# Ledger of designs, part 70: designed miniproteins, single chains, continued (4)

Each design is a single chain, and the fold is of that chain. pLDDT is the mean over its residues in the fold that is shown.

## One batch from the design tools (miniprotein)

Design m14409
Fold by ESMFold2-Fast:
Parts: structure tokens; C-alpha cells; sequence
Structure m14409 (fold): chain A 77 residues (1-77)
């Protein structure tokens, strides 16, 4: 659910902005796209590799350009 997506984002990243964005992705793009985003962000949390995270986000099919830009802004902050 979107609530579960929010809670997972907050738990993994300690950032409510990430939680809100993951909930929005789940609601707008569905579970499959959400899972792809989560895998990329989880790998970023483990490795700190911002370049790999940005490349992964850009490669996701079914994720709008607006949502990609918002994710990349969080990664690059």
C-alpha cells in the first residue's frame, strides 16, 4: 500500500520526503515501478554510489520524468 511505501522509505532513509515520494510513486505508477525504485534506493543506501543510483532511476520504464527528477534531486542533495 501507499502507507507501507511511505513507512518503508522513512525506515530505510530516515527522511519523510523519501517516504512521501515513494508513496506517490506507488499510487501513480504501481507496485512494479515502486519495487524498481526501492531496489535502486536501497542499493544507494548500502553503497553511497550516487552515480549508479541516478543511472538506475533514469533507466526505469513507466516512471514519469517529473518523478525521476524529484528522486535524482534527493540522491544528489
Amino acid sequence: SAEDAYELGVALFGDERVGRLLAEIYEREGEEVFRKVLEILYDWALTGDKEAAVAGIEAIEGLSEELKERLIAIVEA
Scores: mean pLDDT 84

Design m14410
Fold by ESMFold2-Fast:
Structure m14410 (fold): chain A 75 residues (1-75)
Amino acid sequence: SPVAEQLQQDVSDEQRRLEEDLAAGKLSPDQVLERQRDLLVRTAEEMVRHRIPLEILVEYDEVKNTDVLTVVPVP
């Protein structure tokens, strides 16, 4: 689905920006967590609105030193 592909790309792009802003000192870890929470809520609302069979994974990345949000197909 083009909508599902766009949503996966948008989440990936926003996550990358949060990682870059954290690394550059533009955002604190607490601010990154707050923005990731907002991203998760908005993504879930889009998934429900468009009936997209995707799930949101939240995993800690030791190299990036932050939580990483990814959107994947439901198995």
Scores: mean pLDDT 79

Design m14411
Fold by ESMFold2-Fast:
Parts: C-alpha cells; structure tokens; sequence
Structure m14411 (fold): chain A 101 residues (1-101)
C-alpha cells in the first residue's frame, strides 16, 4: 500500500521537474494520494497542509500540477501563515520515510 503510493508520488514529482524531492514534498504527495484512495475528500486535507507546513502557494501548485491561484482560491488565504506546525511537518516526513521501506 504505502510502497505503491510512494512510487506514484515519485512519478508525480518527476513530472513536476523534481528529481530529488525532500521528505516533506514526498510526504505531502503520499498523504494526499492515500486520502484520495480511501475515498475521502482531499480538499480539507490540502487546506490543512497549506496552513500547517509553511509551503507557499507556488510550491504546492508545483507539487500538484496546478496554479498558485487555484491554491489561494481553495484555501481563501493569499499568503501562507508565518508559523509552521512542526509536529504536523514531522508526521508528513515520517509518512515518506515509512513509504520508502
């Protein structure tokens, strides 16, 4: 399960021009893919990622193959918050590490 999601995440990131993704970038894509495969709405999860990771609309748009305007419209926030939820970021990185195994 997680290994298959990891392989899909790598293909998505490579298509976005990211040859050497960070654990955060991998964790974001793997987590969103997992939510989608579970039949859950990804929109609230994507919004939470945007609010808690400190990733810019430009960075998230690149990871998802969309536009910064789409991310801003989806979250109703023009700029990401200055504070990062470090516990949430570490959980995303751990998802990437576990998926690699």
Amino acid sequence: NLKELYEKALEILKAAGIENPTDLQLGVVVYLLKVWEEGKNIIPVLREIYLKTGLSPEELARLLGTTPEFIRNLTLIDEPPSEVDEEFVERLKKIAEEAKK
Scores: mean pLDDT 78

Design m14412
Fold by ESMFold2-Fast:
Structure m14412 (fold): chain A 55 residues (1-55)
Amino acid sequence: NQSIINEWNKILTNASYVDDELQSLRESVLTASNDEEAAQRLTAARLIVIGNENE
C-alpha cells in the first residue's frame, strides 16, 4: 500500500535512531494481515519513533 510506504518514509525523515529498531518497526507494519491493521501498527510505530527522537 503506497499510503503506508509514504507514512513510513515520513517516519524515517524524522528519525535518527538505530537501524535495527527501525527495521523491526517497519517489518511489523509491512507484515500486517490487512491495510487497517497495517495503519494501526504504523500509527504506533510513528509515535514510538517520534518519542525516541525527542527524548
Scores: mean pLDDT 64

Design m14413
Fold by ESMFold2-Fast:
Structure m14413 (fold): chain A 91 residues (1-91)
Amino acid sequence: NMNEKFRYFFKLLDVDNNGTISDDEFLSLNEEKIQNAMRELDLKPSEWEPFLRKMITEADVDGDGSINLEELVAIVQEYSKDPNFNDPFVS
């Protein structure tokens, strides 16, 4: 389940466990954090990072510089509705 894996990935990055991460913080993730989180999910950074960045940009509709888990999950669910969408967690 892509939503479950993405929720786990988000939780790894949400150090405060408040369900909110600033856009700048997410986009400024250091390589080590990205590598560690993706390794646990068996993902390639080069495959997943572009999708993650796009989702974050789309989630911050208000431009307030922060996003929550619900906003990201909603975007992930929208992408997964497309039968031609390649689930990066499956490959």
Scores: mean pLDDT 61

Design m14414
Fold by ESMFold2-Fast:
Structure m14414 (fold): chain A 100 residues (1-100)
Amino acid sequence: MEEEFLKLLEELKELVEEALEKTKDPAIRERIKRSAEELIRLAKELLEKDPNSEEVKKTKKGIESLIKYLKTLDFENPEDQRELMSLLETFARELREILE
């Protein structure tokens, strides 16, 4: 579980880094970077708190679904960059609510 979860976070990080290289709008780029950093940090905190929790299992499935969807996006397209930003911000907010 834990090693699989950490590998998913690394895969998500790689996809986000690819998107950031292609994102020309500095405001969207900063929001993508911030949201991704927050999402990864909160996901790691959740895993450290209780690796066998239902919240970790749901988060793992959520990240798997997110990665699968992000692979269908064209990160050179500004609309897909905004979609990525929105998805990362929403996921980070949901993780923050679970931990707080």
Scores: mean pLDDT 85

Design m14415
Fold by ESMFold2-Fast:
Structure m14415 (fold): chain A 100 residues (1-100)
Amino acid sequence: MDAYLALLDRMGAAFDAELAAIAAEADRQRAATRLSLTLGSVATSAAILLWLAERTLSPADVAALRARIDAALAAYTARALALADRLGIPQAFKDELRAT
């Protein structure tokens, strides 16, 4: 469990760093593309972590990790949408981010 939680924390730190870099991006289209790629990247990493956890952890630990991952992904999506609003990114793109 602790190793998975450490990886989740590192994923969050990487997301925070990329979000800060995107906030400084002057090109709106590039900022939008980077937001989409970053959310896709953390979703993929989370799926891999759960796949490994299901093979190495107890069902109770897997359920606890899944709940933390779901909460983290929801928070990442909310923060990405808030940044998209600040940057004036179109609503259609924000709808796509929410679907991720």
Scores: mean pLDDT 80

Design m14416
Fold by ESMFold2-Fast:
Structure m14416 (fold): chain A 77 residues (1-77)
Amino acid sequence: MKKPVVLIVVMRPESEEARRRAAEYALELAKEVEEGKIEVFIGFAESREEAEEMIKRMREKLEKAGYEVVEVRVFEA
């Protein structure tokens, strides 16, 4: 089966709260990354429209490369 990927998008400008939530989520995934169960990709976007286009493009490229995007998390300011 294709390797599962979690895509994290952090919106700019990030607030302290958005940074904290993104960090907490990344820490929850750290054990599964260390065990080789998932990959995590982190992207940054300056607008919701840019984030949506980036997610669509990344999903298509990752699926062609043998990955499956199983979750997308967006952290807004």
Scores: mean pLDDT 76

Design m14417
Fold by ESMFold2-Fast:
Structure m14417 (fold): chain A 61 residues (1-61)
Amino acid sequence: SAEEELRRIEKELEKLKEENKDNPSFVLTLDNIMALLPSLSVEEARRLLELVKAWAEVVKS
């Protein structure tokens, strides 16, 4: 269901936040992004997760 997919996306975003907790700018920005999740479609949320994953890889480098 869409609700289950959004819950899974939220959990993956929370995991990325925990993995990058030593980066205050990343954590703050991700908190703001996660606040938008209830307003997004499942497709928008999936796209956002992929963008955040790509951003996290740059931050780790």
Scores: mean pLDDT 83

Design m14418
Fold by ESMFold2-Fast:
Structure m14418 (fold): chain A 84 residues (1-84)
Amino acid sequence: SALEFLLSLWTVPLEKLKEALKLAEEKKASQELIDAIKKKLKEYEELVRKIFRGELDVTLEEAQSIATKLTAEAEALIAELRAS
């Protein structure tokens, strides 16, 4: 369904950010990095919440672009944290 597609697209970045946060904490990364990940996670959770309430000030296409970019950034960070 369209709803399942949208949930998959938007929930994947949240899952990846949570994985990055857990790895950063386990690896004892800088507090600045940990705080930055936490901030991105909260901001993205609020964006997803606004989408479901119809309070979004961006298009669905723009929201999908944000989700894709954030997923890629989180995956890159996970790879760096695992390599260290």
Scores: mean pLDDT 79

Design m14419
Fold by ESMFold2-Fast:
Structure m14419 (fold): chain A 93 residues (1-93)
Amino acid sequence: SVDELLKKAEELIKQAEELIKQGNGDEALELLSKALDLLEKVIKENPHDPRVVELLKRLKKLIMEALKVTSNPTRAIGELLRVIGLLLDIELA
């Protein structure tokens, strides 16, 4: 269900926040990428769910924070562009 996907995405985001606080940007990016995959599934089912926009904004902020502490800035930039693209698609729809 959409609610189950959103809850799982929120759990991954919360875990990533803690990893970023610990300076572990690389593991945080893995969790943020998984959360983004779940949100893409939600968008396909319900593209105008306001919970999706809120979680995408949180992902954008956390990816930017992870970028500061990651050993792989190229990956972080890729994920950042992915989340920005989804936000723009939703705003323009």
Scores: mean pLDDT 86

Design m14420
Fold by ESMFold2-Fast:
Structure m14420 (fold): chain A 71 residues (1-71)
Amino acid sequence: EKAKEWAKKILELLKEGDVEGALRLAREAVRDGLFTSPKVLTAIEAAELALKQGDVEAARRALESAAKEAE
């Protein structure tokens, strides 16, 4: 239930163009044990790496994938 709510909030931030905010929420969900799937964790790590490299579009796609898998 909470994982689905956080996934929806992440998707909403991505729709508004707030990729950094979406990544922050995704990392909080991982820390709080709401996201435990290896697929979701790998996608969040990929998003963080993409943002560090300046690839905002790759980060957005990775976070979108993570949020959809977390539903």
Scores: mean pLDDT 81

Design m14421
Fold by ESMFold2-Fast:
Structure m14421 (fold): chain A 71 residues (1-71)
Amino acid sequence: SEKLIEEIKRLAREEGLSDEQIELLASAANAAVILVEAGRFEEAKELVTETTEALNAPKVRELMLKYIEEK
């Protein structure tokens, strides 16, 4: 969802991530959405958790995990 990716980029900026880190996070979020649509929920959760922990983006992690868990 384009709207979800825009919200992720907004939260990442608020958490102080660089433009490079924001683009990496957006790419990971797009990959996680594809994994969810394929029914690969555990892989989506792992990708989101690993990426957001590495980048110190806890608010983005919460948003993405909520998205996955509501599917």
Scores: mean pLDDT 83

Design m14422
Fold by ESMFold2-Fast:
Structure m14422 (fold): chain A 119 residues (1-119)
Amino acid sequence: ELSTQERIKKIVDIFKELLSKLAENQISLDEGVAKLKEIANLLKKLSDEEKKEVRHKIVKEYELFLETLSDSERKHVQDRFSSIVIETVKEMKESDPEIAEYLEQLAGFIHFVEQVLRG
């Protein structure tokens, strides 16, 4: 099995692939949900402290990625990512409520941090 650090790296790598494909219009809603579910399954094996580490890394990667995009491209990626999170949460809420809550909090934190950074 993967070590904790290999698992965290895999989560971040999947997230980065998801962002790249969203920007390139190369991913459907269903494919995006599948990617988030893969991340969710990897998160289940992590401690609360390790999940916080993942959140910080994901938020940082998201910020860095958005800096490479135009304002219109940023809005488009944000809207698509939000839709993917909403659908993933809806599907996971009954089976994995703690992970569904984590994904909602992650999306809210990403949105909040971006709003603060824009002043």
Scores: mean pLDDT 82

Design m14423
Fold by ESMFold2-Fast:
Structure m14423 (fold): chain A 86 residues (1-86)
Amino acid sequence: MEEQEKKRKAFLEEVAAREAALLARADSLTDEQRRLEVAKAMAEVVRKLKELDPELFKLLDAATLRTLGELLGDEELLELAEELEK
């Protein structure tokens, strides 16, 4: 239990740090670059979320994941979106 809790805390800290870094850089990015960077960050969170917290993963919006998968050309995200529709 302690190891799982530490991994969860470390993951949340990494997510928060990536979001903060992305937001800090957003002011210097074009709208297209900013959208792409946000999409990439969200895709990484989604992949890890399925492994670390399957119940929270099930609360994600399938339409949002499909949009991200289409934007990034990420087949794995498209498969995750289909999984959420079941």
Scores: mean pLDDT 72

Design m14424
Fold by ESMFold2-Fast:
Structure m14424 (fold): chain A 85 residues (1-85)
Amino acid sequence: SMMDKLNQLIEQIKNSTDYSEIRKLVDQFLDLIDTLPTDEQIEQLQKLLEALNEKLSKETDPGVRRLLGLDILSIRLRIQRLQQE
């Protein structure tokens, strides 16, 4: 199911140690949720945000921390935009 695939992507993001792989998985996740109703998109984006915040809290590389921080900001802004619909 779509939800099983989304849950699998979150787990892959949480377990990946390579930022380039994380970026690809995040892009796949975002593409996948674009077809969902607004309320479900918000719920899925909140799950993604939680996973990325967990990764940021454990990340020691300054460059990767900056990139994760930008990804987190982008997702937060997307949630805010959807909540205005």
Scores: mean pLDDT 89

Design m14425
Fold by ESMFold2-Fast:
Structure m14425 (fold): chain A 100 residues (1-100)
Amino acid sequence: MEAGRRAAELETPLIRKIFNKEPVTEEDKQLAEEYVRAVIELTREHIAEARADPNPSRRLGHAIAASLFAGMALTIAEYFGLPKELIEELKKVRDEALAL
């Protein structure tokens, strides 16, 4: 719940910087890292909900949501030059979501 809210708050300003081709600052990299970590938590929550839900349509919905969030976060992580270890963790949770 908290992770999803924080990710949403950070997403818009980060995307705006990419769209406007604004210079990337150290503060922006810190916010991008916070955003990516929040998305990793949100993705894990969706994976847990999918595994707990016996309804195949809702399970598919959670899997799609998780993969979309992880995909957007991966794009942001690569653009802002985040550490390789964080990018690998993000790919891992994306692949886990796609295996649902």
Scores: mean pLDDT 80

Design m14426
Fold by ESMFold2-Fast:
Structure m14426 (fold): chain A 82 residues (1-82)
Amino acid sequence: DAALEALPPEVQAQVDALLARMQELEKELKKPLEDAKKKYKDVQGLTLPQVLEILKEKDPEVAKKLEEYAQLLAELRALVEA
C-alpha cells in the first residue's frame, strides 16, 4: 500500500509489529468467528463494533478476543494518523 510505504522507517517498524500481533490474534479468532457467522446470520456484513455487541451476548469469550483485536486496530490507526 502506497500510504504505508510513505511512512518513516521507525513508524513502519511499529506498524509491522502491530500487524504481526493482529495476525496472531486473527489466527486464533478465525474459526470461532467463522462459526459465529454461520450460527448468527445477523453478524454477516456488519462492522467490527456491531459484531462485538452481538457476540457479547451470544459468545462472551470470542467477544473478548475480538475486542482486543479492535483495540490493536485502533492503535494501528492512531500510529498511521499521527
Scores: mean pLDDT 72

Design m14427
Fold by ESMFold2-Fast:
Structure m14427 (fold): chain A 94 residues (1-94)
Amino acid sequence: MLLKATKNGEEDMEAAREGATLYTAALIAAAGDGQLVDRKPGETSLSLEVEVGGEKYEIKIEREELDDGLVRETITLKKPDGTEYVIEEVVKKL
């Protein structure tokens, strides 16, 4: 249910894969000890700053709840070199 993926403001399907890969790596780094057991389904937005390979990455996750039980998530990942990835998707909660 991918809606949109951009790299530096330009739409690109390759950006979706690259951004998702970097996002996964950043989540692993943010978990620290390799444990990510944080179930807080009520958060509207989350901002993280993680270090990967000695470089700081900024991650922002925004959630928009839709009336029909769908959730729109916008994931923004910014690399220290200024490259920005934005992934928008709609997920069904359950």
Scores: mean pLDDT 66

Design m14428
Fold by ESMFold2-Fast:
Structure m14428 (fold): chain A 74 residues (1-74)
Amino acid sequence: SVKDEALKILDELKKLVKDPEVQKLLDQLEEAIKNSDLEKAEEIFSQLSKALQGNEEVRDLLLELGALIEKLKL
């Protein structure tokens, strides 16, 4: 499912980024996705994208995660 794909990307991001503030945002995003709170998921994803701006290692994962969140809204 689209949710399962998004959760797998979140797990990969949690392994790559050890920043405690980023980990908190990832945990909050996971909860929002699991609860189908798509407005909150978008808000948290926006914060996450800003926090990880310039982190080239996670750029493609963030792009894929954003696309999956948009698919969840359909």
Scores: mean pLDDT 85

Design m14429
Fold by ESMFold2-Fast:
Structure m14429 (fold): chain A 63 residues (1-63)
Amino acid sequence: MSKEQLLKAVKEFEEIYGDKEKAKELASKLREAIEKGLTTREELLTVEGVDEAIVTMLEVLAE
């Protein structure tokens, strides 16, 4: 996925789940990682608190 598609997906994730403090923290960490150029599934899985379910959700939201 492109950096722009992933940043859009993180924004959608935050809009859906942003009432939860942990979701806001996770969205912030994901945004920082993506801005640094981490865009592959394996790279995103290195982000603290990110698991395969979160990456799959971002892939769906990026479409």
Scores: mean pLDDT 80

Design m14430
Fold by ESMFold2-Fast:
Structure m14430 (fold): chain A 95 residues (1-95)
Amino acid sequence: IQKKIQELSLRAVEVIEELEKLAKELKEKLGEEAKPLVEEIERAKERILAQPENILLAARKEPDKDLSKLFEEAEREIERIVEEIEKRREELLEK
């Protein structure tokens, strides 16, 4: 459990670093037009960081509980957030 939480935390950090890189690229290419999507990226970073923290809190409350489903849900949420940002980027580039 502790190792899986650590792996999820590392994954979250990697995704956040990629999102920060994307935000910089958008600002350089689109300037002020990128501002709404950059703000969405900031909110996305907060949502991603919440995932490993929520699992840690659940593990503390019920140490004998099977957390595999919570890990799957956390991974899916991170993927969904990234997909939402990518779709918003495509919409902005089509303008």
Scores: mean pLDDT 78

Design m14431
Fold by ESMFold2-Fast:
Structure m14431 (fold): chain A 64 residues (1-64)
Amino acid sequence: SLQKKLEELKKKIEELRKEMDELAAKEPSLSFDEQLDAGVKMVKLAVDITVLKREKKKLEEKLK
């Protein structure tokens, strides 16, 4: 169960990283207001990734 949760966290982290990469790729084509919105979203994604990484680390410590 903990091992499955760890793999799910890894997948979720990769999904969020991919979403960040897609936003970054679109940035040069965005208006100023759209760039601000994208910036806010990227910060939120970075925070979410950090939270998931910490949860992953806690599970890894419990497994070993």
Scores: mean pLDDT 82

Design m14432
Fold by ESMFold2-Fast:
Structure m14432 (fold): chain A 75 residues (1-75)
Amino acid sequence: MDATVNDMVETIKRFRELSEEELEEIRKKLTELMERIENSPDREARLAAQTELSRLVAEYTGSESSGTATEPEAA
């Protein structure tokens, strides 16, 4: 489980110069999303978590550009 999160954190670290505290916050978020993917009984919940995980990684690696965006919640 943590191996995937660790790999993502290392990828983010290569693209961003972040403090250890910031990296730990990101790792925590990634871990929580991974746990949602593994423990969610609903397929839709797992897909949402996987999408959020991918978006989070993409944002930190610079694949996405956003100025002022609030995260919407799916109904």
Scores: mean pLDDT 70

Design m14433
Fold by ESMFold2-Fast:
Structure m14433 (fold): chain A 75 residues (1-75)
Amino acid sequence: NEAYAQAAVDALVELAEANPGGKASVGAAIRRAAERLGVSPETVRRAVLAVYGSEEAFAREALRRLMARRHAAAR
């Protein structure tokens, strides 16, 4: 579950970085992670809910990682 949830967070961060002026879609991130892992989007969504409790908490973790990456890149 944790590996699937982490793949979804990474996908959401990547989508946000690719579209700095647009809002990244949680559904698009879940589908991207599912394609990379070779599993169904429903499997990834269940893992996200099991690890983070909600899609909102998942999105917040992705924002935290995005901000950390931006801080590292500014060096």
Scores: mean pLDDT 77

Design m14434
Fold by ESMFold2-Fast:
Structure m14434 (fold): chain A 104 residues (1-104)
Amino acid sequence: MDSQISQLQSLSDNGDPIASLQLGQLYLQRNDYSSSISYFQQTISTGDTRTQSQAYNLLGGSYLNQNDYDTSIQYTQQSLSLDPNNVNARSVLSVSTTLLNSSR
């Protein structure tokens, strides 16, 4: 895993948006939200519209895991504005909205 992270880091540093996306997902699996968010932001800066939609959805998921439902909703809405067919973003939005309403 650490050797994979080092290889993806090198590719991400060279502007590969897919490497940045994968690295963000690996840090997310380790509950390192600060590192995962940083790499998803890199993906947004270098990726195409579809890749940006995926990164926004994963940002939404990261904030949902931190119980920041408002920020999660904001990022998942941005994901859906770029790709309305992103099923995962609709799922995250539904969960975040339900939990936000339950917390009020």
Scores: mean pLDDT 83

Design m14435
Fold by ESMFold2-Fast:
Structure m14435 (fold): chain A 110 residues (1-110)
Amino acid sequence: SSLLRQALSALIGAALNAIGAAVSASLGEKGKEHALLSIKGTEESARRAAELLLSVPELADIGRELERKVREYSEGIRRALEEGDMEKAIELARELARELSRALSAAGDL
């Protein structure tokens, strides 16, 4: 369906932004601003994906889990970046990318 294709596209965008956050954080303090922008991009794309998934009864559970995970990881990444813990920010951003990949796989297999 067109809706599912839009949700998958938004989810891919979220995953790419999460990877971008990890890459930016790997540059240390010099990458902090770009990592924060990448996480904002992840949240915006994931919000669009979750809204689309939540509108479909058979995908609603995937949408709810996605919304919860993105909120949880984005808050953790932002906190790690603010505290200068770049190693933790990288780890959490990679975990978020894996969660987004799992959501993409689960939604795409339906």
Scores: mean pLDDT 89

Design m14436
Fold by ESMFold2-Fast:
Formats: sequence, C-alpha cells, structure tokens
Structure m14436 (fold): chain A 93 residues (1-93)
Amino acid sequence: SAVEEARRHLELAREAFEQGDYRTAAEHAVRALELLAGVPEASELVVEAARLFQEATRQAQDRDLTARGQAALRRYLADPAARRAVEEAVARM
C-alpha cells in the first residue's frame, strides 16, 4: 500500500538523517509526502514526514526537493478533512 511504502521511505529518511546525509533524507521524506498526498487518514505519518522534510531540506538547501515536498503538502492539505486531521494529530503531540 502507499502507507506501507511511505513508512519504508520514512525509515530510510530517519537513517540518512542520523548519518548526516541530509539530501538523501530529504529525498525519502519528499517521496513519503508524495505517496501520502492521496491518503487523508494518514495524518500522523504526514506530520512525521513533514517534520523530517522541513529539517532535512533546511540542512540540504535543495530547491527542487523543497518545492516537491511543499507541493505534496499543499495537495494533502487541500482536503478539509485531511487538514483537520493534521491539526488534531499535532494537538495530541
């Protein structure tokens, strides 16, 4: 499923980030966000992917990856139900 594939990308993103490979971490985080853009119920994974994406792209300074991740987040948040679910997930953290 897209959710299972996104989880694998998040695992790889975390591993790359721990190794200081911020560009690879950003690539995997962006891929996870792109996979989750069509899955409104995956709000907690989207929050995790968005946090990794923001931190990794801040370090990597890759404009293409930043634009792709932001586009995926905008697609996800265009659904009012997904936006509400993200707000609720963040409030629980």
Scores: mean pLDDT 86

Design m14437
Fold by ESMFold2-Fast:
Structure m14437 (fold): chain A 94 residues (1-94)
Amino acid sequence: SEEHERLREVTEESVRRLDELGEEAQELAEKVSSKLANQVYSRLGASAGLALIAGSVGLLGDPETAREMEELVERVTEQGEREAEEAIEELKEK
């Protein structure tokens, strides 16, 4: 269905965005604090994992479930991005 197609695209985009932020966190591990940067990376990985689980649940469900899971994937991604970007910015200002 169109709902399942959109969910697949949104889930793939979410994982990509979180992975890109994780790459930036890994770069900071060499320059600032590997412990702090690795904590950011771990949180991004958890957010990506939650997005993948929500995407999988939606793809196995009906079109209404897919739509609900799409909203959840977007929310999880935006929250993970915001938290990571705030932490990365703070680390860069040191």
Scores: mean pLDDT 81

Design m14438
Fold by ESMFold2-Fast:
Structure m14438 (fold): chain A 67 residues (1-67)
Amino acid sequence: SARERALQLVTRYVSDGEAALADVPPEVREAIRRFVQAARDYSEGKATPEEVQRAFDELVRAVEAAE
């Protein structure tokens, strides 16, 4: 599923950085960066759970569009 693929790509990015996304479309790479930033901001008290959920939903949609 697009959700499973999104989680797999986030795991790759967090573990191995930008180089691990070289095969991934630019729109999906940007959505991954936005989601990871939103999650970090949330952990620091700078974002709401709703903002993190929105960023993840946008990432899933970007993955669906790229398939």
Scores: mean pLDDT 85

Design m14439
Fold by ESMFold2-Fast:
Structure m14439 (fold): chain A 102 residues (1-102)
Amino acid sequence: SELAARMRQIAADIKAGAPLDELLARARALADEAGLDEAQKAELQAVVLMQRAALYLEAGKLEEARELFEKALELARRAGLLDEAEVEEARRAIEEALEEVR
């Protein structure tokens, strides 16, 4: 699918170190072209933030990783993709991952 191919390109550019603002703008433009609703647009942006946070985690940049994970969780919560209990469960999993890299 075209959407999946473009999402794979964004994922590749995340790994290549492309600027986060550019990646988020591309995700928003792709979502608009694909006719996605507001929740689906927020989901795409949260995925971009989570993928960048994972790269910071792999690089040992724990503070930057935590900040982006929190931004992704807040975006998902505001879009109604996650309730408060799901946010707390995800936050716990993130803290466990951060402790393992420490």
Scores: mean pLDDT 80

Design m14440
Fold by ESMFold2-Fast:
Structure m14440 (fold): chain A 58 residues (1-58)
Amino acid sequence: SPEELVKEYLDYFEKTYSEEDVQEFKRQLDQALKAGASVEALKRLVDSFETRFKQQQE
């Protein structure tokens, strides 16, 4: 489900990225879920965020 997908990614992000960045991303994902975003749309959000923050941590 979209909720389970979000939970899996948030767990990974919480271990990998800064608290502030994860909190902001969580708010964006929660808002998208409440708006009825598809799994495809949620995956796009995750991919763009992960790409950006992986590069910043290098």
Scores: mean pLDDT 74

Design m14441
Fold by ESMFold2-Fast:
Structure m14441 (fold): chain A 64 residues (1-64)
Amino acid sequence: MLTLRPTVLDTPTPASEAQRQAARDTLLARGVSEEFAQALVDAGYAFVSYDAATDTITLARGAA
């Protein structure tokens, strides 16, 4: 089962347009809907990593 793990980075980290696009593409590739993926990126969760061993996507945003 795909698990989403949202987190916040310790320091403010601005996300580029390329980072936001890559995050959205990663979410879509893992079966997240277009609407939900866009909402997560719009909320600032632009740093995305996937762990295949646990089927987990870790979502990170910079502190505001």
Scores: mean pLDDT 72

Design m14442
Fold by ESMFold2-Fast:
Structure m14442 (fold): chain A 116 residues (1-116)
Amino acid sequence: EKKREILREILLRLAEHFNEDPSIVDTLVEMAFATYEALNGKYSLESVAVAVFLLVMDLNGKPKSDEDIREAAEIAAEVLKEYGIEVSAETIEKQVKEILKNHRELILQAMGLREP
C-alpha cells in the first residue's frame, strides 16, 4: 500500500535525523495505523505517525522540544512533497501538538501499555 510506503519513509527519515535505531520503524508504522483508526481519521495519518514517533522517543528518555516537533513536521512535509502530496509543515506540526496533548493514551494503547 502506498500509504504504508510513505509512512515508512517519513519514520526512517525521522529516525535518521534524530539518530534513532531504524529497526523500530516497522513497529512505529503499525502503531501509527492503530492510533489513526482509534482516532477515527480525525487527523492525517502522517501527523499521527510523527506524533507516535515523538511519544516513543519521549518514553525512551529522549523528550523532544518544540523545535524538534517543528523539524519533524518539516521532514514529514518534505517526504509527502516527494510523493506529490502538498501538506504544509505548519498543519502537521499543529496536528502533532494536538495529538500529543489530547490523545497520548491512544498511542500508549497502540503500544500495548494501556488496556481498553
Scores: mean pLDDT 83

